# Ledger of designs, part 13: designed miniproteins, single chains

Each design is a single chain, and the fold is of that chain. pLDDT is the mean over its residues in the fold that is shown.

## One batch from the design tools (miniprotein)

Design m425
Fold by ESMFold2-Fast:
Structure m425 (fold): chain A 67 residues (1-67)
Amino acid sequence: LAEETRAAAREAARLGIPGAAELLAEIPSLSDSEQAALLTGIMIQAIGMDVDGKEGAAEAVLAAIRA
């Protein structure tokens, strides 16, 4: 979970999702449930960007999580 959350946050920051870079610094202090909630939030934001014309955003985050 920690690796997946960090990978997702890094990709979100690269895509320009607001606050993603700050979230990267916070991950080591988060519980497993907080990390899962953060991961879900990043996915929702990436899907929103994809729908909004930033195509591939959701796929990029999913690929980062699965690596």
Scores: mean pLDDT 73

Design m426
Fold by ESMFold2-Fast:
Structure m426 (fold): chain A 90 residues (1-90)
Amino acid sequence: MTDEELLAVGDELVDRAIELFKQGKSEEEVRQEVVDWALERLTPEELRRGANLYTYKALEAINNGDYVTASRYLLAAEIFREALRRLEER
């Protein structure tokens, strides 16, 4: 998977999380659903690369004063890290 494809996956995960929160789902339910979605579609290497890529993008957004974009990127990075942690613990 390319970095552009990985960024698209992360954006979809964040948008899905926001949609679930709008539906009144708990933080635990949202986390479980988006992490499971990532686990079904991504390899450990892609999850690790995605976490690193989104962390870097979040730091760039913070440096530019774009905290809204930074928050989205940090959420994507957290989803990738949690998915990687669960997959590696299997």
Scores: mean pLDDT 82

Design m427
Fold by ESMFold2-Fast:
Structure m427 (fold): chain A 85 residues (1-85)
Amino acid sequence: SMGLPEKMIFEQSVRIAKSQGLDDEQARIVAQMTLDIAKKLSEETGVSIPTTVILNSTRVASISYVQGGLDSGKKSAFDTLRKSL
């Protein structure tokens, strides 16, 4: 479930994804996927991932999504978020 800060991160992530050329549906998918990966990595490591890192990971994932679809975007989000830990 999304809390108030999580909802704000999601809305900012959607705007970033759309700025990379994704439509509304694609942008929501990439934003949600990136946020879910960030939450999972934070829970597994005990390390809080900064909002700026989540937003940058959404940007990178969106670029990869345009080139290779959801699996490409997911891989790029995961790789970018992991390097921040």
Scores: mean pLDDT 87

Design m428
Fold by ESMFold2-Fast:
Structure m428 (fold): chain A 84 residues (1-84)
Amino acid sequence: MRSLLAAAVYAGALLALRNPQLVSEEELAEARALLAESRALADPELVAEVEAIIDSTDLSTEEGVAAAGEKIEALVKEKLEEAL
């Protein structure tokens, strides 16, 4: 559970950093601070799956960011159901 929550935080931070025009400078600073910490606490396999979703999605559009978020949420939900 702790590693799964860290993967979700990492995903959010990475999305913010890949789409800086949609976030404030303060949110970008928080994302940078959380990125390294959350990645270190997350399962490397989950990190790889999150990065694959982000890399395969067009983050230049709001629709693309929403689609990436939905895929990451589905991944987190699936892994949480497997852990229960």
Scores: mean pLDDT 74

Design m429
Fold by ESMFold2-Fast:
Structure m429 (fold): chain A 81 residues (1-81)
Amino acid sequence: MITEEQEKFIKDVEKVVSKYNPELAKEIGKRMKELAEKGASLDDIVGEVLRFLGEAVREGKITREEAIKIANDILDIYSKY
């Protein structure tokens, strides 16, 4: 069972990523939901998303500059939880 707090966080992260790459946002959202359903904490979900952004840069899906902006926005969202 996913918490309302986790669901809101996932939605906010997907919204941030979708400004740069809508397909990547969908992939990240799916991964976050799978982790939350398995009982992962918000800390674990944040760590995995940041790792996945690094992989997306390596695969050429987003630039390093875009990944830094997305990571900062995600951390700003997370700081409110």
Scores: mean pLDDT 81

Design m430
Fold by ESMFold2-Fast:
Structure m430 (fold): chain A 88 residues (1-88)
Amino acid sequence: SELAKKALEALKQGNYEEAGKYIVEAARKYGLDIKLAEQAANALKQGNYRKASLYFLSLAVQAIRRGEPELAKILAEIARLSEELAKK
């Protein structure tokens, strides 16, 4: 939860590399797909915001299935902001 909140804050500040690092650590802590988290982080770093949004939505679904609704909510917000970046 704290790691995902730090990722959201880094994303809002335009620090996509830092956001990606926190997402991978959150995935590791909560037993989500680490490779998928790495793909999401790489998509953010490359400016592929639409693809990043889809990866973050997949991670949010995994968080729900693992019983982590607070984590899922933050991941869904990160996905929404990534989609917003794709429209600019």
Scores: mean pLDDT 88

Design m431
Fold by ESMFold2-Fast:
Structure m431 (fold): chain A 75 residues (1-75)
Amino acid sequence: SKQEELFAITGEIIGLFKKAYDYLYKKRDIEAARKLLEQAKKLADKYKALAPDDTKTIKEIEQALETLEKDIEKA
């Protein structure tokens, strides 16, 4: 179902964020963290295409992406 696909996408985004922060702070691999951020952005675009009316979840995802991008820039 569409809801199952949306749930899978959010799970993948969360997994990519966890990996990105692991690379950023534990492995100190900024370039790997950037690649994971770009993958998360593509999944966020897919989420927005499938559920454009889910403004709350979209805003939460976008805020998390902005936070990760700033954390990468500061590292």
Scores: mean pLDDT 89

Design m432
Fold by ESMFold2-Fast:
Structure m432 (fold): chain A 98 residues (1-98)
Amino acid sequence: MAKLIIKLPKPTKIETGTVIRGVHHGENVKKVNVTIAKSEKEGEYGAGIEDAETGKVIGGGVGKVISETEIEVELSPEAAKELGDGVLEATKVIKIPL
């Protein structure tokens, strides 16, 4: 499956309800929101991905924190088809109570 690498602008505590807004750099450039959700496995997070300009749901994925400034997301087939492999440069991290 395709992988999305999220690069955070500074060390950030990742928790459920975090929304990461950024610019995805793959074959195409897209502004996206990545919403961090709970996962049953320790050290892993669910990820929901949407187009930041339209609100269209792109798909999901499974996130793993690999450093204080980097998250790797393994994309679902639908998200992989739209985004492919790429890097998300996070511009804003938002904490939303869910």
Scores: mean pLDDT 78

Design m433
Fold by ESMFold2-Fast:
Structure m433 (fold): chain A 74 residues (1-74)
Amino acid sequence: SPTVEALVAEADAVLARIDAAIAAHADDPEKVALLQGLRGLVRQVRDTVLADPSTAPLARDIVDGVREQVDAIE
């Protein structure tokens, strides 16, 4: 499904940004904890949309919200 493929690609891009941010902020345990939580949420959303493509609209909103949170931390 083009919708699922696009969401998985967007989720993978956000996960790569989160991993880079965790590495960049390794000495800041509060930021690392927040980023680890966001990483877990994106991973779960990615797995959920792959199992149930009907969750795509909610997955899109969650990935967008996580992207905004990552932007605020950077």
Scores: mean pLDDT 87

Design m434
Fold by ESMFold2-Fast:
Structure m434 (fold): chain A 82 residues (1-82)
Amino acid sequence: DPEVEEILEKVKKVLEKIKEIVGDKKLTIDEYIELAKKNNFSEEDIMILKNIKKVLELAGYDPSKKYTTDELLEIFKEILSK
């Protein structure tokens, strides 16, 4: 599905930019959103992170749990493959 691939590429790009700042640290999705705001990420990038949070919550994931950026990307891919 081309729309799913486009969403995944946008998510991957935002999470890779965050990884350049934090490396392999585990943060909550809310901490990633605040970090993006503090580092002057675009409104589109911040909206992508907020959408990741919403998708995780709808899939039954705890939004208070800490993840690496690589773990978040893998979880997001798994959710969208259903």
Scores: mean pLDDT 84

Design m435
Fold by ESMFold2-Fast:
Structure m435 (fold): chain A 65 residues (1-65)
Amino acid sequence: MVTITFPDGSVVKLKPGEKVELPLGYTVEALSDSKAKVTNNVTGESKILGPGKYTLGDIEIEVEE
């Protein structure tokens, strides 16, 4: 499962194939339950995130298996 926690306490859970655009100019897409893709909307470059907890500014991204 891919879970995004915003600074205001709002939580978004992404199913495989779902995506959300972050106010920091990044898009997070759930590729599977255990993988996420983070894309820089300015450059179009992306990285794959495996299971773990990540922070992007004040936003938390958690990828579970």
Scores: mean pLDDT 80

Design m436
Fold by ESMFold2-Fast:
Formats: structure tokens, sequence, C-alpha cells
Structure m436 (fold): chain A 66 residues (1-66)
């Protein structure tokens, strides 16, 4: 698997854990970090479906915090 595929999968697992975590400033920082990681993954591999899905979910969680 490519490095981009590995990063997308690891970030997806982190995102799933954040869905179960109570809202906090630390969760907001972690979500912002994940969004940036997914954006970087998509710069390396624009067709990475896992990265697109992860970015969408991370952005949705950020909206729920707002």
Amino acid sequence: ASEAEKLAKLNLNALLHLEETPNSPLKEEELSSLVEDYKETLELDPNNKDAHLGLLKALKLQEELA
C-alpha cells in the first residue's frame, strides 16, 4: 500500500475514536490536525477514496462542534 493509503487508514481510526470522545478543546485541535493530514494525503494522492471519506467525516464532526 502507498504511504497515502496507510495515513488515510490510520487517520480514519483516530476519527472513529474522536466520534466517541466528549466535546473539548483537545478534540477540536485533534480534528483540525486530522483535516490537515487528509488534505496533505489528497495532495499526494487525489484519488484516495479513504482520504476523501475521512476528510468528509472530520469536517462533519467539526460542524457538530460549532
Scores: mean pLDDT 74

Design m437
Fold by ESMFold2-Fast:
Structure m437 (fold): chain A 73 residues (1-73)
Amino acid sequence: SAGEAAAHARIAERMLPTLEQQIELYKKYQDSPRNQEKLAKLQEYKALLLSDPAAAVEKIQRENRELVKKALG
């Protein structure tokens, strides 16, 4: 529905600044395989948010609850 699409778009807009902040943090500290994998996943989320916000929001809510809590309060 139009309401669901608008809700996903608003959530995506609120998540993007926090996601970009996390990407910059992991770029600075990508000295371990775990941090490199985390960075790759965050970059995947950003690419998806820019191409398909609804799919991105659903995926991030499923896979990364900590990021959701940090971004949305």
Scores: mean pLDDT 81

Design m438
Fold by ESMFold2-Fast:
Structure m438 (fold): chain A 108 residues (1-108)
Amino acid sequence: MEEELRRAALAGDVEKVEELIKKGADPNYRNERGETVLHELARAVMLGLIDPEKALEVAKFLVDKGYDLNAVDADGRTAAEHLILPTLSREKQLELLKYFKEKGAKLS
C-alpha cells in the first residue's frame, strides 16, 4: 500500500493518493533511505522528474492529511531543504519552499 502511495504521489495523481490514504496508507511512511514520500517528491522536483505544480498539489494534500513537514531522512534533512539545488526553475523551487515554510517546515 505505501509503495503504491509513493508511486501515485510521484506521478502527481492526487486522486489516487487520496484513495490510498482512505484505505489506510501512512503518509509518513519511510523508505529504505529513511525518506518519506515528501522527501522523494522534493528530490523528483530537483531532478526534473515531476512537474513542480503537480508536486506542490500532492504536498499540500499530504500536509492537510497530517504529514509531518519536519520529518528528517537518514541524513537529518527535511524535504524543504532538498529543494535548494539549482536543477529546476528557481521561481518554482521558491514557490514550494514558501509553502513548506508557511506550513511550519524548519529550514536549517
Scores: mean pLDDT 72

Design m439
Fold by ESMFold2-Fast:
Parts: structure tokens; sequence; C-alpha cells
Structure m439 (fold): chain A 69 residues (1-69)
């Protein structure tokens, strides 16, 4: 119970930060490719595989959409 509550609080804070990173990237980029690069650079995932990079960007987008909906 404690471990899940702590992980949940940490996870929620990380998800909120990821959503903010995505929103700022979308506002400060001219296209989706630039937004994706900004998200990956801020998260430190530029060395990840293309599939992992795409999954991370889609995850960040989904979290941001959930936060605003």
Amino acid sequence: AEGEALAGQRGDAALDRLADIYVEAEKNSKNEEEAKKMVLERVGATAASQEDQDALYEFAKGVAEKKKA
C-alpha cells in the first residue's frame, strides 16, 4: 500500500511534468517533428530507439490530452 501510494504520487508528478513539457514543445515548435525533438531532449531520451522515442512522444501527448480533458 505504501509503496504504491509513494509510486503513484511520484508517477503523478512525473506525468504532470511530462504533460507540461509536451504542451510547451507544441507551443514553441513550428511542426510536430520539432515538438517531438523538444520533448525527447527535455526528457533526455534522444539516444532511445525510434520506436521508443515515438512511444514516449505518444505517451506524453496522451497524458497532456487527459490533463486538459
Scores: mean pLDDT 71

Design m440
Fold by ESMFold2-Fast:
Structure m440 (fold): chain A 100 residues (1-100)
Amino acid sequence: MSLMEQFEELLERIRKSKDPEEVDRLLRSVFALIELLARTDPALALEAIERLGELLKTLSPEQQRNAAALASMLLDTLERENADPAVIAAVRRLLEELEA
């Protein structure tokens, strides 16, 4: 299974889940996959961040706050590792949208 196929499966599971604890675990897995994609394929990381952003707009305010914390941690990691500037900018935009 490709990383993008794993990513899409996680997004689908989040959409179908009615368990807040399961959604939180799945969001952690999604952000971990984006971190891996940022190192291996920055172009796919950008696509993944865009798709995640659209999903997050449909979640509860509490889930959006939890996602903002995960996005903040990812941003810190990517900046420390001198990741692709476009990916860093995309995660920063995602965080700003979640905090608005």
Scores: mean pLDDT 86

Design m441
Fold by ESMFold2-Fast:
Order: sequence, then C-alpha cells, then structure tokens
Structure m441 (fold): chain A 61 residues (1-61)
Amino acid sequence: MEVSAEVVDGKIVVRGTRDGMVGTSAYDNREAALAAAEQAGKSLGEEYAQAVKDAVEQALG
C-alpha cells in the first residue's frame, strides 16, 4: 500500500494505491481531507485511513 499527499494550487491532493486500486482526490482543507480518510477507512480499512491521515499531516506540516 502506498499513500502520498501534497499541496497543489491551494488544495490537498491525496494519491493512494491498494490491491490494484489507484485513487487521486483533492480537498480544500485539512478537515475535509481527514473526514474523507475516515470515510475511506470504512471500506478500505483502518490502515489505509491512517496512512492517508499521516500523509496529509506531513504535507501540511
């Protein structure tokens, strides 16, 4: 599993890969990105949700 996040044009862009699925999403702020990570964790698992949260925090820090 690979997850990365970066700030592009004022938005938080998250890219993740799991079990052959590749997804890219853009969020307007930290709260939106973290809420989406929690929601994704319900279908993709807590490990994926945590990786997204960690990547977002690193991109914003």
Scores: mean pLDDT 77

Design m442
Fold by ESMFold2-Fast:
Structure m442 (fold): chain A 68 residues (1-68)
Amino acid sequence: HMELTPEERKALEERHKKRVEASLKFIRDTVGEEYAKKFEEAMKNKDYETLNKISVEIRKKIEAKLAA
């Protein structure tokens, strides 16, 4: 199987960083800084169970704001 070159790995890391930054900004702007911080902490700890729980709560908050 093909191994990633250092340039390709750097490009993937940069894209991932940008996506994470955009997601955190969206969460912060939509449901507030508290949820953005919880999401970031869960990502840092690789706590996928907490990430899933927070994602569900964020989705419910977004839906509530859109319905109001």
Scores: mean pLDDT 74

Design m443
Fold by ESMFold2-Fast:
Structure m443 (fold): chain A 87 residues (1-87)
Amino acid sequence: STLEKLEKFAEIFLKKAKENFDEETVKKLEKVVQEVLERARRENLSFDEAVQLFYVETLNALKDEPEEKRKKVLELMSESVKEVEEE
């Protein structure tokens, strides 16, 4: 299901985030993940729509962070999408 695919994406992404970022950044990303998963369930979003929302909300949550950190987060999101799609 779309929700199972999204939950797997979230698990992979947060694991990568914990390996690459400080606890404060990880907590911000966990909040974004929770909000996107909640909206995806309520609004019956597709996987692509939920990933797009996650992209937008992540950039907004990290707007005051260095550019290099934002780029790294987007790279980890892209890698996580690829890993989910390769199953």
Scores: mean pLDDT 84

Design m444
Fold by ESMFold2-Fast:
Structure m444 (fold): chain A 100 residues (1-100)
Amino acid sequence: SVEEQILELIRTESTYSTKGDSPEAQKLVDEVADLLKAGDLDGAKALVKEAAKQGYDIRVGSYVDADNNVVTKILLTKDGKLVGEGVITSPSRVLELARS
């Protein structure tokens, strides 16, 4: 199906880069990125709640870049300070398959 092709394309052809100020921040950004790539929204929500108990705030936003790739940004803050960042780039074919 088209939906199956979109998920496979995201899983196999998406690239990501992550960075964190600490091993804990790096691990949190990596785990959020992996869950988002897998479409595991329940797992992502659970991780956000656990991170919040440790003083981390996780924000996620998406946009389309100049090359028509779908870019998802993950921002990790602690006590109002940016301590981690992730970027997931999905190919423009995702937009073609999604018809949007």
Scores: mean pLDDT 75

Design m445
Fold by ESMFold2-Fast:
Structure m445 (fold): chain A 95 residues (1-95)
Amino acid sequence: PPVPSPEELARLTAEAEERVRRLMEEVEQEQKRNNLSVEETLLLFEKRLQEELDSISDPYLRRLFLRHAGLAVRERYPGNVLAESFGQHLIRLSD
């Protein structure tokens, strides 16, 4: 597929970051509401992330979303082995 312009890439990056922010907020609200463990929260995150990916048709937006999601989950749960592994997996999928 054609490489997006720098302006288009910036727009797609902003959209990816916004989608990740909404996903993180929704998952964190559910974690607090239902007193979920970190492991249960990561499973919910994976389910919600897959639903979001299924809604994205643009391959560049999908890659940016995966990368930013992976970075966000690692940053949210520093030192957690499951979060680190899951985040790295998402980052690798974005490559």
Scores: mean pLDDT 86

Design m446
Fold by ESMFold2-Fast:
Structure m446 (fold): chain A 70 residues (1-70)
Amino acid sequence: SMEELKKEIEELLEKVEALRPSFDEGQLAAYDVLLEQYRNAKTIEDYENVKKQLEAFLRAHEQAQARRAG
């Protein structure tokens, strides 16, 4: 349902917000775009797209940190 999808997105946003202090300028800008997409979402498809984008953002951040650690 749309309500469950919103809850999943909110949980993803909490994970992203916890990482926010480690973001560079580009990551902050990309995150702001995702927040605007979420605020403007009206359909289940819009929310599914936001969820996919947030998951991709988290994966990209983890990959970038792994490269810096190695």
Scores: mean pLDDT 81

Design m447
Fold by ESMFold2-Fast:
Structure m447 (fold): chain A 57 residues (1-57)
Amino acid sequence: SLAALRAGHAAEKARRDELGKQLVENKDNLPKAGEYARQFAEETAARLALEDAIAAS
């Protein structure tokens, strides 16, 4: 449903905020920064897919 898609989008936004914080906190720890950057990219792809699904609904 559209409501479920919007709820998923809100959850991805919350994840993005936390990942952004972790990237800043771990900027001097390159392996951790790289892992959080990868997760941030995955979040961006998932969020964009949810935005497309909402727009198509």
Scores: mean pLDDT 79

Design m448
Fold by ESMFold2-Fast:
Structure m448 (fold): chain A 94 residues (1-94)
Amino acid sequence: ADALIEEVLAAVRRAAEAAAEMLRAGRRVPELEEEIRANIARAQALVEELIAMGVPEERLRELQAEVGRIVAELLAEHLSPEERAALERMLASA
């Protein structure tokens, strides 16, 4: 479980970094868009595995809070209201 949790956090950080890079570029960058989508999809798949493994709800809530903090801290100053809402909903559904 711990290794999967670390992989979720790593994927979220990569997605956040790619999003920040694209925002700094001020335009759509297909490679960065693909990286964001791939890492978000990977994080979601890993969370589904954690749920399937029966990890305690407390552990899942800790992971969700940590993911939310990483995303909020790294992207809050660069995200549009729409992008921020989309990430918040994605984190809530994970």
Scores: mean pLDDT 74

Design m449
Fold by ESMFold2-Fast:
Structure m449 (fold): chain A 94 residues (1-94)
Amino acid sequence: MSRAEIAAFFASLGVTLSPATIAALAAQPEKTRRLIDLFLQGQRYFDQKRYEEARKKYEEALAIGREIIPADERDRALLPIEVNLGLAEIVLGV
């Protein structure tokens, strides 16, 4: 996975990551791709009003993100995913 693809994904969420964080994610291409794919699956389920399935995909994406994103930018990088998870939980009444 290219550094440009990683930067573009997080920029689409309103997050600008340091070059060092982007390099760390590019060094783990399979897990970084998995994080992105899970988030995009969650977004598709959310758009379909399948909020329980969206919640599960966001939880899986957050688990990988907490593993691979360096601690100094982790909370900021994952905030958009946590917001989408919270929105799905509010709609589910939980």
Scores: mean pLDDT 88

Design m450
Fold by ESMFold2-Fast:
Structure m450 (fold): chain A 62 residues (1-62)
Amino acid sequence: LDLALNDDRVLLLPNSDAARARVTAAGLGDRIIDRSNFANDDVFDRVLRGARAAGYTIVRVD
């Protein structure tokens, strides 16, 4: 929830370990939003919905 309320307005969703490593190497690790950071799928889905509703763009990284 705290990440979804951040005013950066862009969040990165890596779909692999390689994508995560690439984002982190680029210095954008603090913009990563992924399922492993949340207790369950319901919390993660709620955060994604809240982020989009708040004007965030969620970008999937391959």
Scores: mean pLDDT 69

Design m451
Fold by ESMFold2-Fast:
Structure m451 (fold): chain A 91 residues (1-91)
Amino acid sequence: MELEEEARRLEEEAVERLAEELTRLALEAGSEQSREELLEGSRLLAEDVVRGVESGLVEPLTERGRELRRRAREAGREARRLLEEARRKEE
């Protein structure tokens, strides 16, 4: 159903936006990891934020990072609402 695809797109977009900011911050902080490695790790951290669980993404980001983290959590809540609506339409 389209609602499930919409929910997935919202989650994927939120993950990518937050992951890009986290990668940028790590590079600015002088990380020895490549951009590709940082982006992969940042996506995992962003996925936890979207799921509503903070597993490894600790402590203060920049104001932009905090705003993107907030939006990622909101996107995850919206995606869960869309998925619940899709389930209700099946039963």
Scores: mean pLDDT 75

Design m452
Fold by ESMFold2-Fast:
Structure m452 (fold): chain A 64 residues (1-64)
Amino acid sequence: HLAELLELVAKAYTDPSLQKQIGEENRKFMRFEIELNRLLKEGASPKQAFAEVLKLEEQRKNLE
């Protein structure tokens, strides 16, 4: 439901404690997003960019 989603988002933005936890999750997601967007800007198709990011994820698992 949109209203519940908006309230959740507002809560996350106004709660410093939640923002700190979201910051860590956002760091992981933002890494994925940055890599995806970089590839898209370099001319990769969405499918190619996603596949490349998946390969990087596999590499991340090896690094623990």
Scores: mean pLDDT 68

Design m453
Fold by ESMFold2-Fast:
Structure m453 (fold): chain A 90 residues (1-90)
Amino acid sequence: MEKLKEAIEAAGVVDVENLEIDEERKFVSATGTDAETGEPAGVFGFIDSPEDVSGLYTILYTVGDVTHIRGVEMTEGEKPKLVGEIEIKN
């Protein structure tokens, strides 16, 4: 599962813990730290396969009173692509 951990780190979540994979549903989830802010973060997404790891990853983190939901498109061999980010005041 090193390749999937590396993909999550490339998407912007470091210190990855609690990595879980549902291979049949192609679903992944983990917790860690948002690399940009240092805040605790959750990550989840649907991937093409554990071997490919391409897919859309959603990162959730909170800074102060604002919750951030960030979408990152991962493609094997390509740099991570920010799809969008939504901010919600708590």
Scores: mean pLDDT 78

Design m454
Fold by ESMFold2-Fast:
Structure m454 (fold): chain A 85 residues (1-85)
Amino acid sequence: MQETIEKIQKIVDEKLPELSDEDQKLLEYYTKKAIDLIKQGRLEDALSYLLVQSTRAYIEGRGKLAEVLNKMAMVVLEEIEKQKE
């Protein structure tokens, strides 16, 4: 779980400067919510949350934000798959 949080935070730190001020604020908000779910062991809820927010961002024309949220969702998916093995 800690490694998963660190991977997510690295993605956010690398991509945050590429986003508009509004999208930076949204990314920080969604990231905090996803990390809180991960800390609770609710990985499937964290994955679902990130995918829903990525889809909303895409529909709203926030393509770069949507791509970052999708990358974070893939990190959560990898952790879920590791727990099945």
Scores: mean pLDDT 85

Design m455
Fold by ESMFold2-Fast:
Structure m455 (fold): chain A 55 residues (1-55)
Amino acid sequence: TDVERGMEEVSRLLGDTDRRVREMRERGASPEEIDELRRRGGDEADRLMREINAS
């Protein structure tokens, strides 16, 4: 179902964001850059969740 596909996409996005955060931490990225990446990932996940709820 479309809901299952959307949830899978959200899960993948969250997993990718977590992996990116870990990589940035290992490279010594600033807390500001990490926070920005987290915020963007969260915003994208929220947008996908809204689309799922609209179907």
Scores: mean pLDDT 80

Design m456
Fold by ESMFold2-Fast:
Structure m456 (fold): chain A 91 residues (1-91)
Amino acid sequence: GMSLIAVLDESGKVLYLTLVPASEEALLAEMEKFAAIAKETPKTTIRVSLDASEEERKRLAELMKKKFKEEIPTAEVEEKGNNLYITVHPA
């Protein structure tokens, strides 16, 4: 399966869109990359849509939350259905 990752502004407008494999390695690498970008970007939300089994989606979501919070501990992370929402506030 594949994962669709969108970077959204505060109005929900898509600023960036990418498609990556829905695998632990690929998703953790993207979380590290987006954490670096988010440190320089004011008020954005990263939406990750996972194409995987329910059990695997929950596992990958928890790994992504942990990885992103290692880089930006103040980031807000929320799961809604098949989507993970990561909101970064300015420092």
Scores: mean pLDDT 74

Design m457
Fold by ESMFold2-Fast:
Structure m457 (fold): chain A 104 residues (1-104)
Amino acid sequence: DEDELTERLNRLWQEIREIENDDSLSPEEKERKIRELKREIALLLSIALARDLAANGDATKAATGLDDLDEAIRRELIAWAQTVLNLSPEEAEEIAREALARVA
């Protein structure tokens, strides 16, 4: 549900802002907690993108040159996560795998 996704993303961004403004936390504790929340945001966004790519399956296959829709979605998610979210190749592949499992 798009509304549920938007509400969850807004809540995660609010939690990040609260952590950034929490003077009781060390810089190291803030970095760790913010990293965990950003990873959750990355996964939620990847799930939403995977659903959109699956809904437009013919266009997704054409864009990647792949006949297998799941592989086409995986490739697009990995590229997007690396370029837009600045994730490592390893992190991008893990997130793509988890997102695909949730839209199957």
Scores: mean pLDDT 82

Design m458
Fold by ESMFold2-Fast:
Structure m458 (fold): chain A 92 residues (1-92)
Amino acid sequence: MTLEEIAKKAREILDEILKNRIDDPRVSQLVEELRKLAEKAKELGHEEFAEAIYRFVDTLEKLRATPAPSVEQLLEFTDALRELREAIEKAL
């Protein structure tokens, strides 16, 4: 699998996550798929891309665990989302 193929799959999974409610059980499966892509990217030497995915997943999980997210948590999530989108765009 190339970085371009990983980035394309990450974009598709990200779009699916954003179409669903964050509390949807399907989001848990999509998060695990993103983690597998991050591990694959890291194995191929693309550690910065893997880190962007891990950061996005971490902020998303924190939001899902929090009934009333703070403004700070929402900003961390939106920053991580932007960084992942930029990493995907650069890899395509």
Scores: mean pLDDT 84

Design m459
Fold by ESMFold2-Fast:
Structure m459 (fold): chain A 94 residues (1-94)
Amino acid sequence: VPLSEQLYRPKPLLAELLKEVGLTEEVLTLGEILVGIGVYLTKKGLLVLEKDPTLVDLSGTLLGEIFGVDELDTRDVEALIEAILKNVEKIPLP
């Protein structure tokens, strides 16, 4: 995957989730947001890195509220990216 310098501003709920994992910056790359979500899932015990990615129960979690879904298939990278893009503002490149 090409290195992308495209920046995104997380919407308020996603920004709060990212703050819980130490990402306090106003603008982030898609890769930084993906890493932050992975850290959040690991911290909540929802993602086991030594195990194949599984369907994650997001019911009652902040991430489930942000994405508007009860379950996330971590193997479906396209769906994950789409959910993130619905919760960020794209910053135009110069």
Scores: mean pLDDT 72

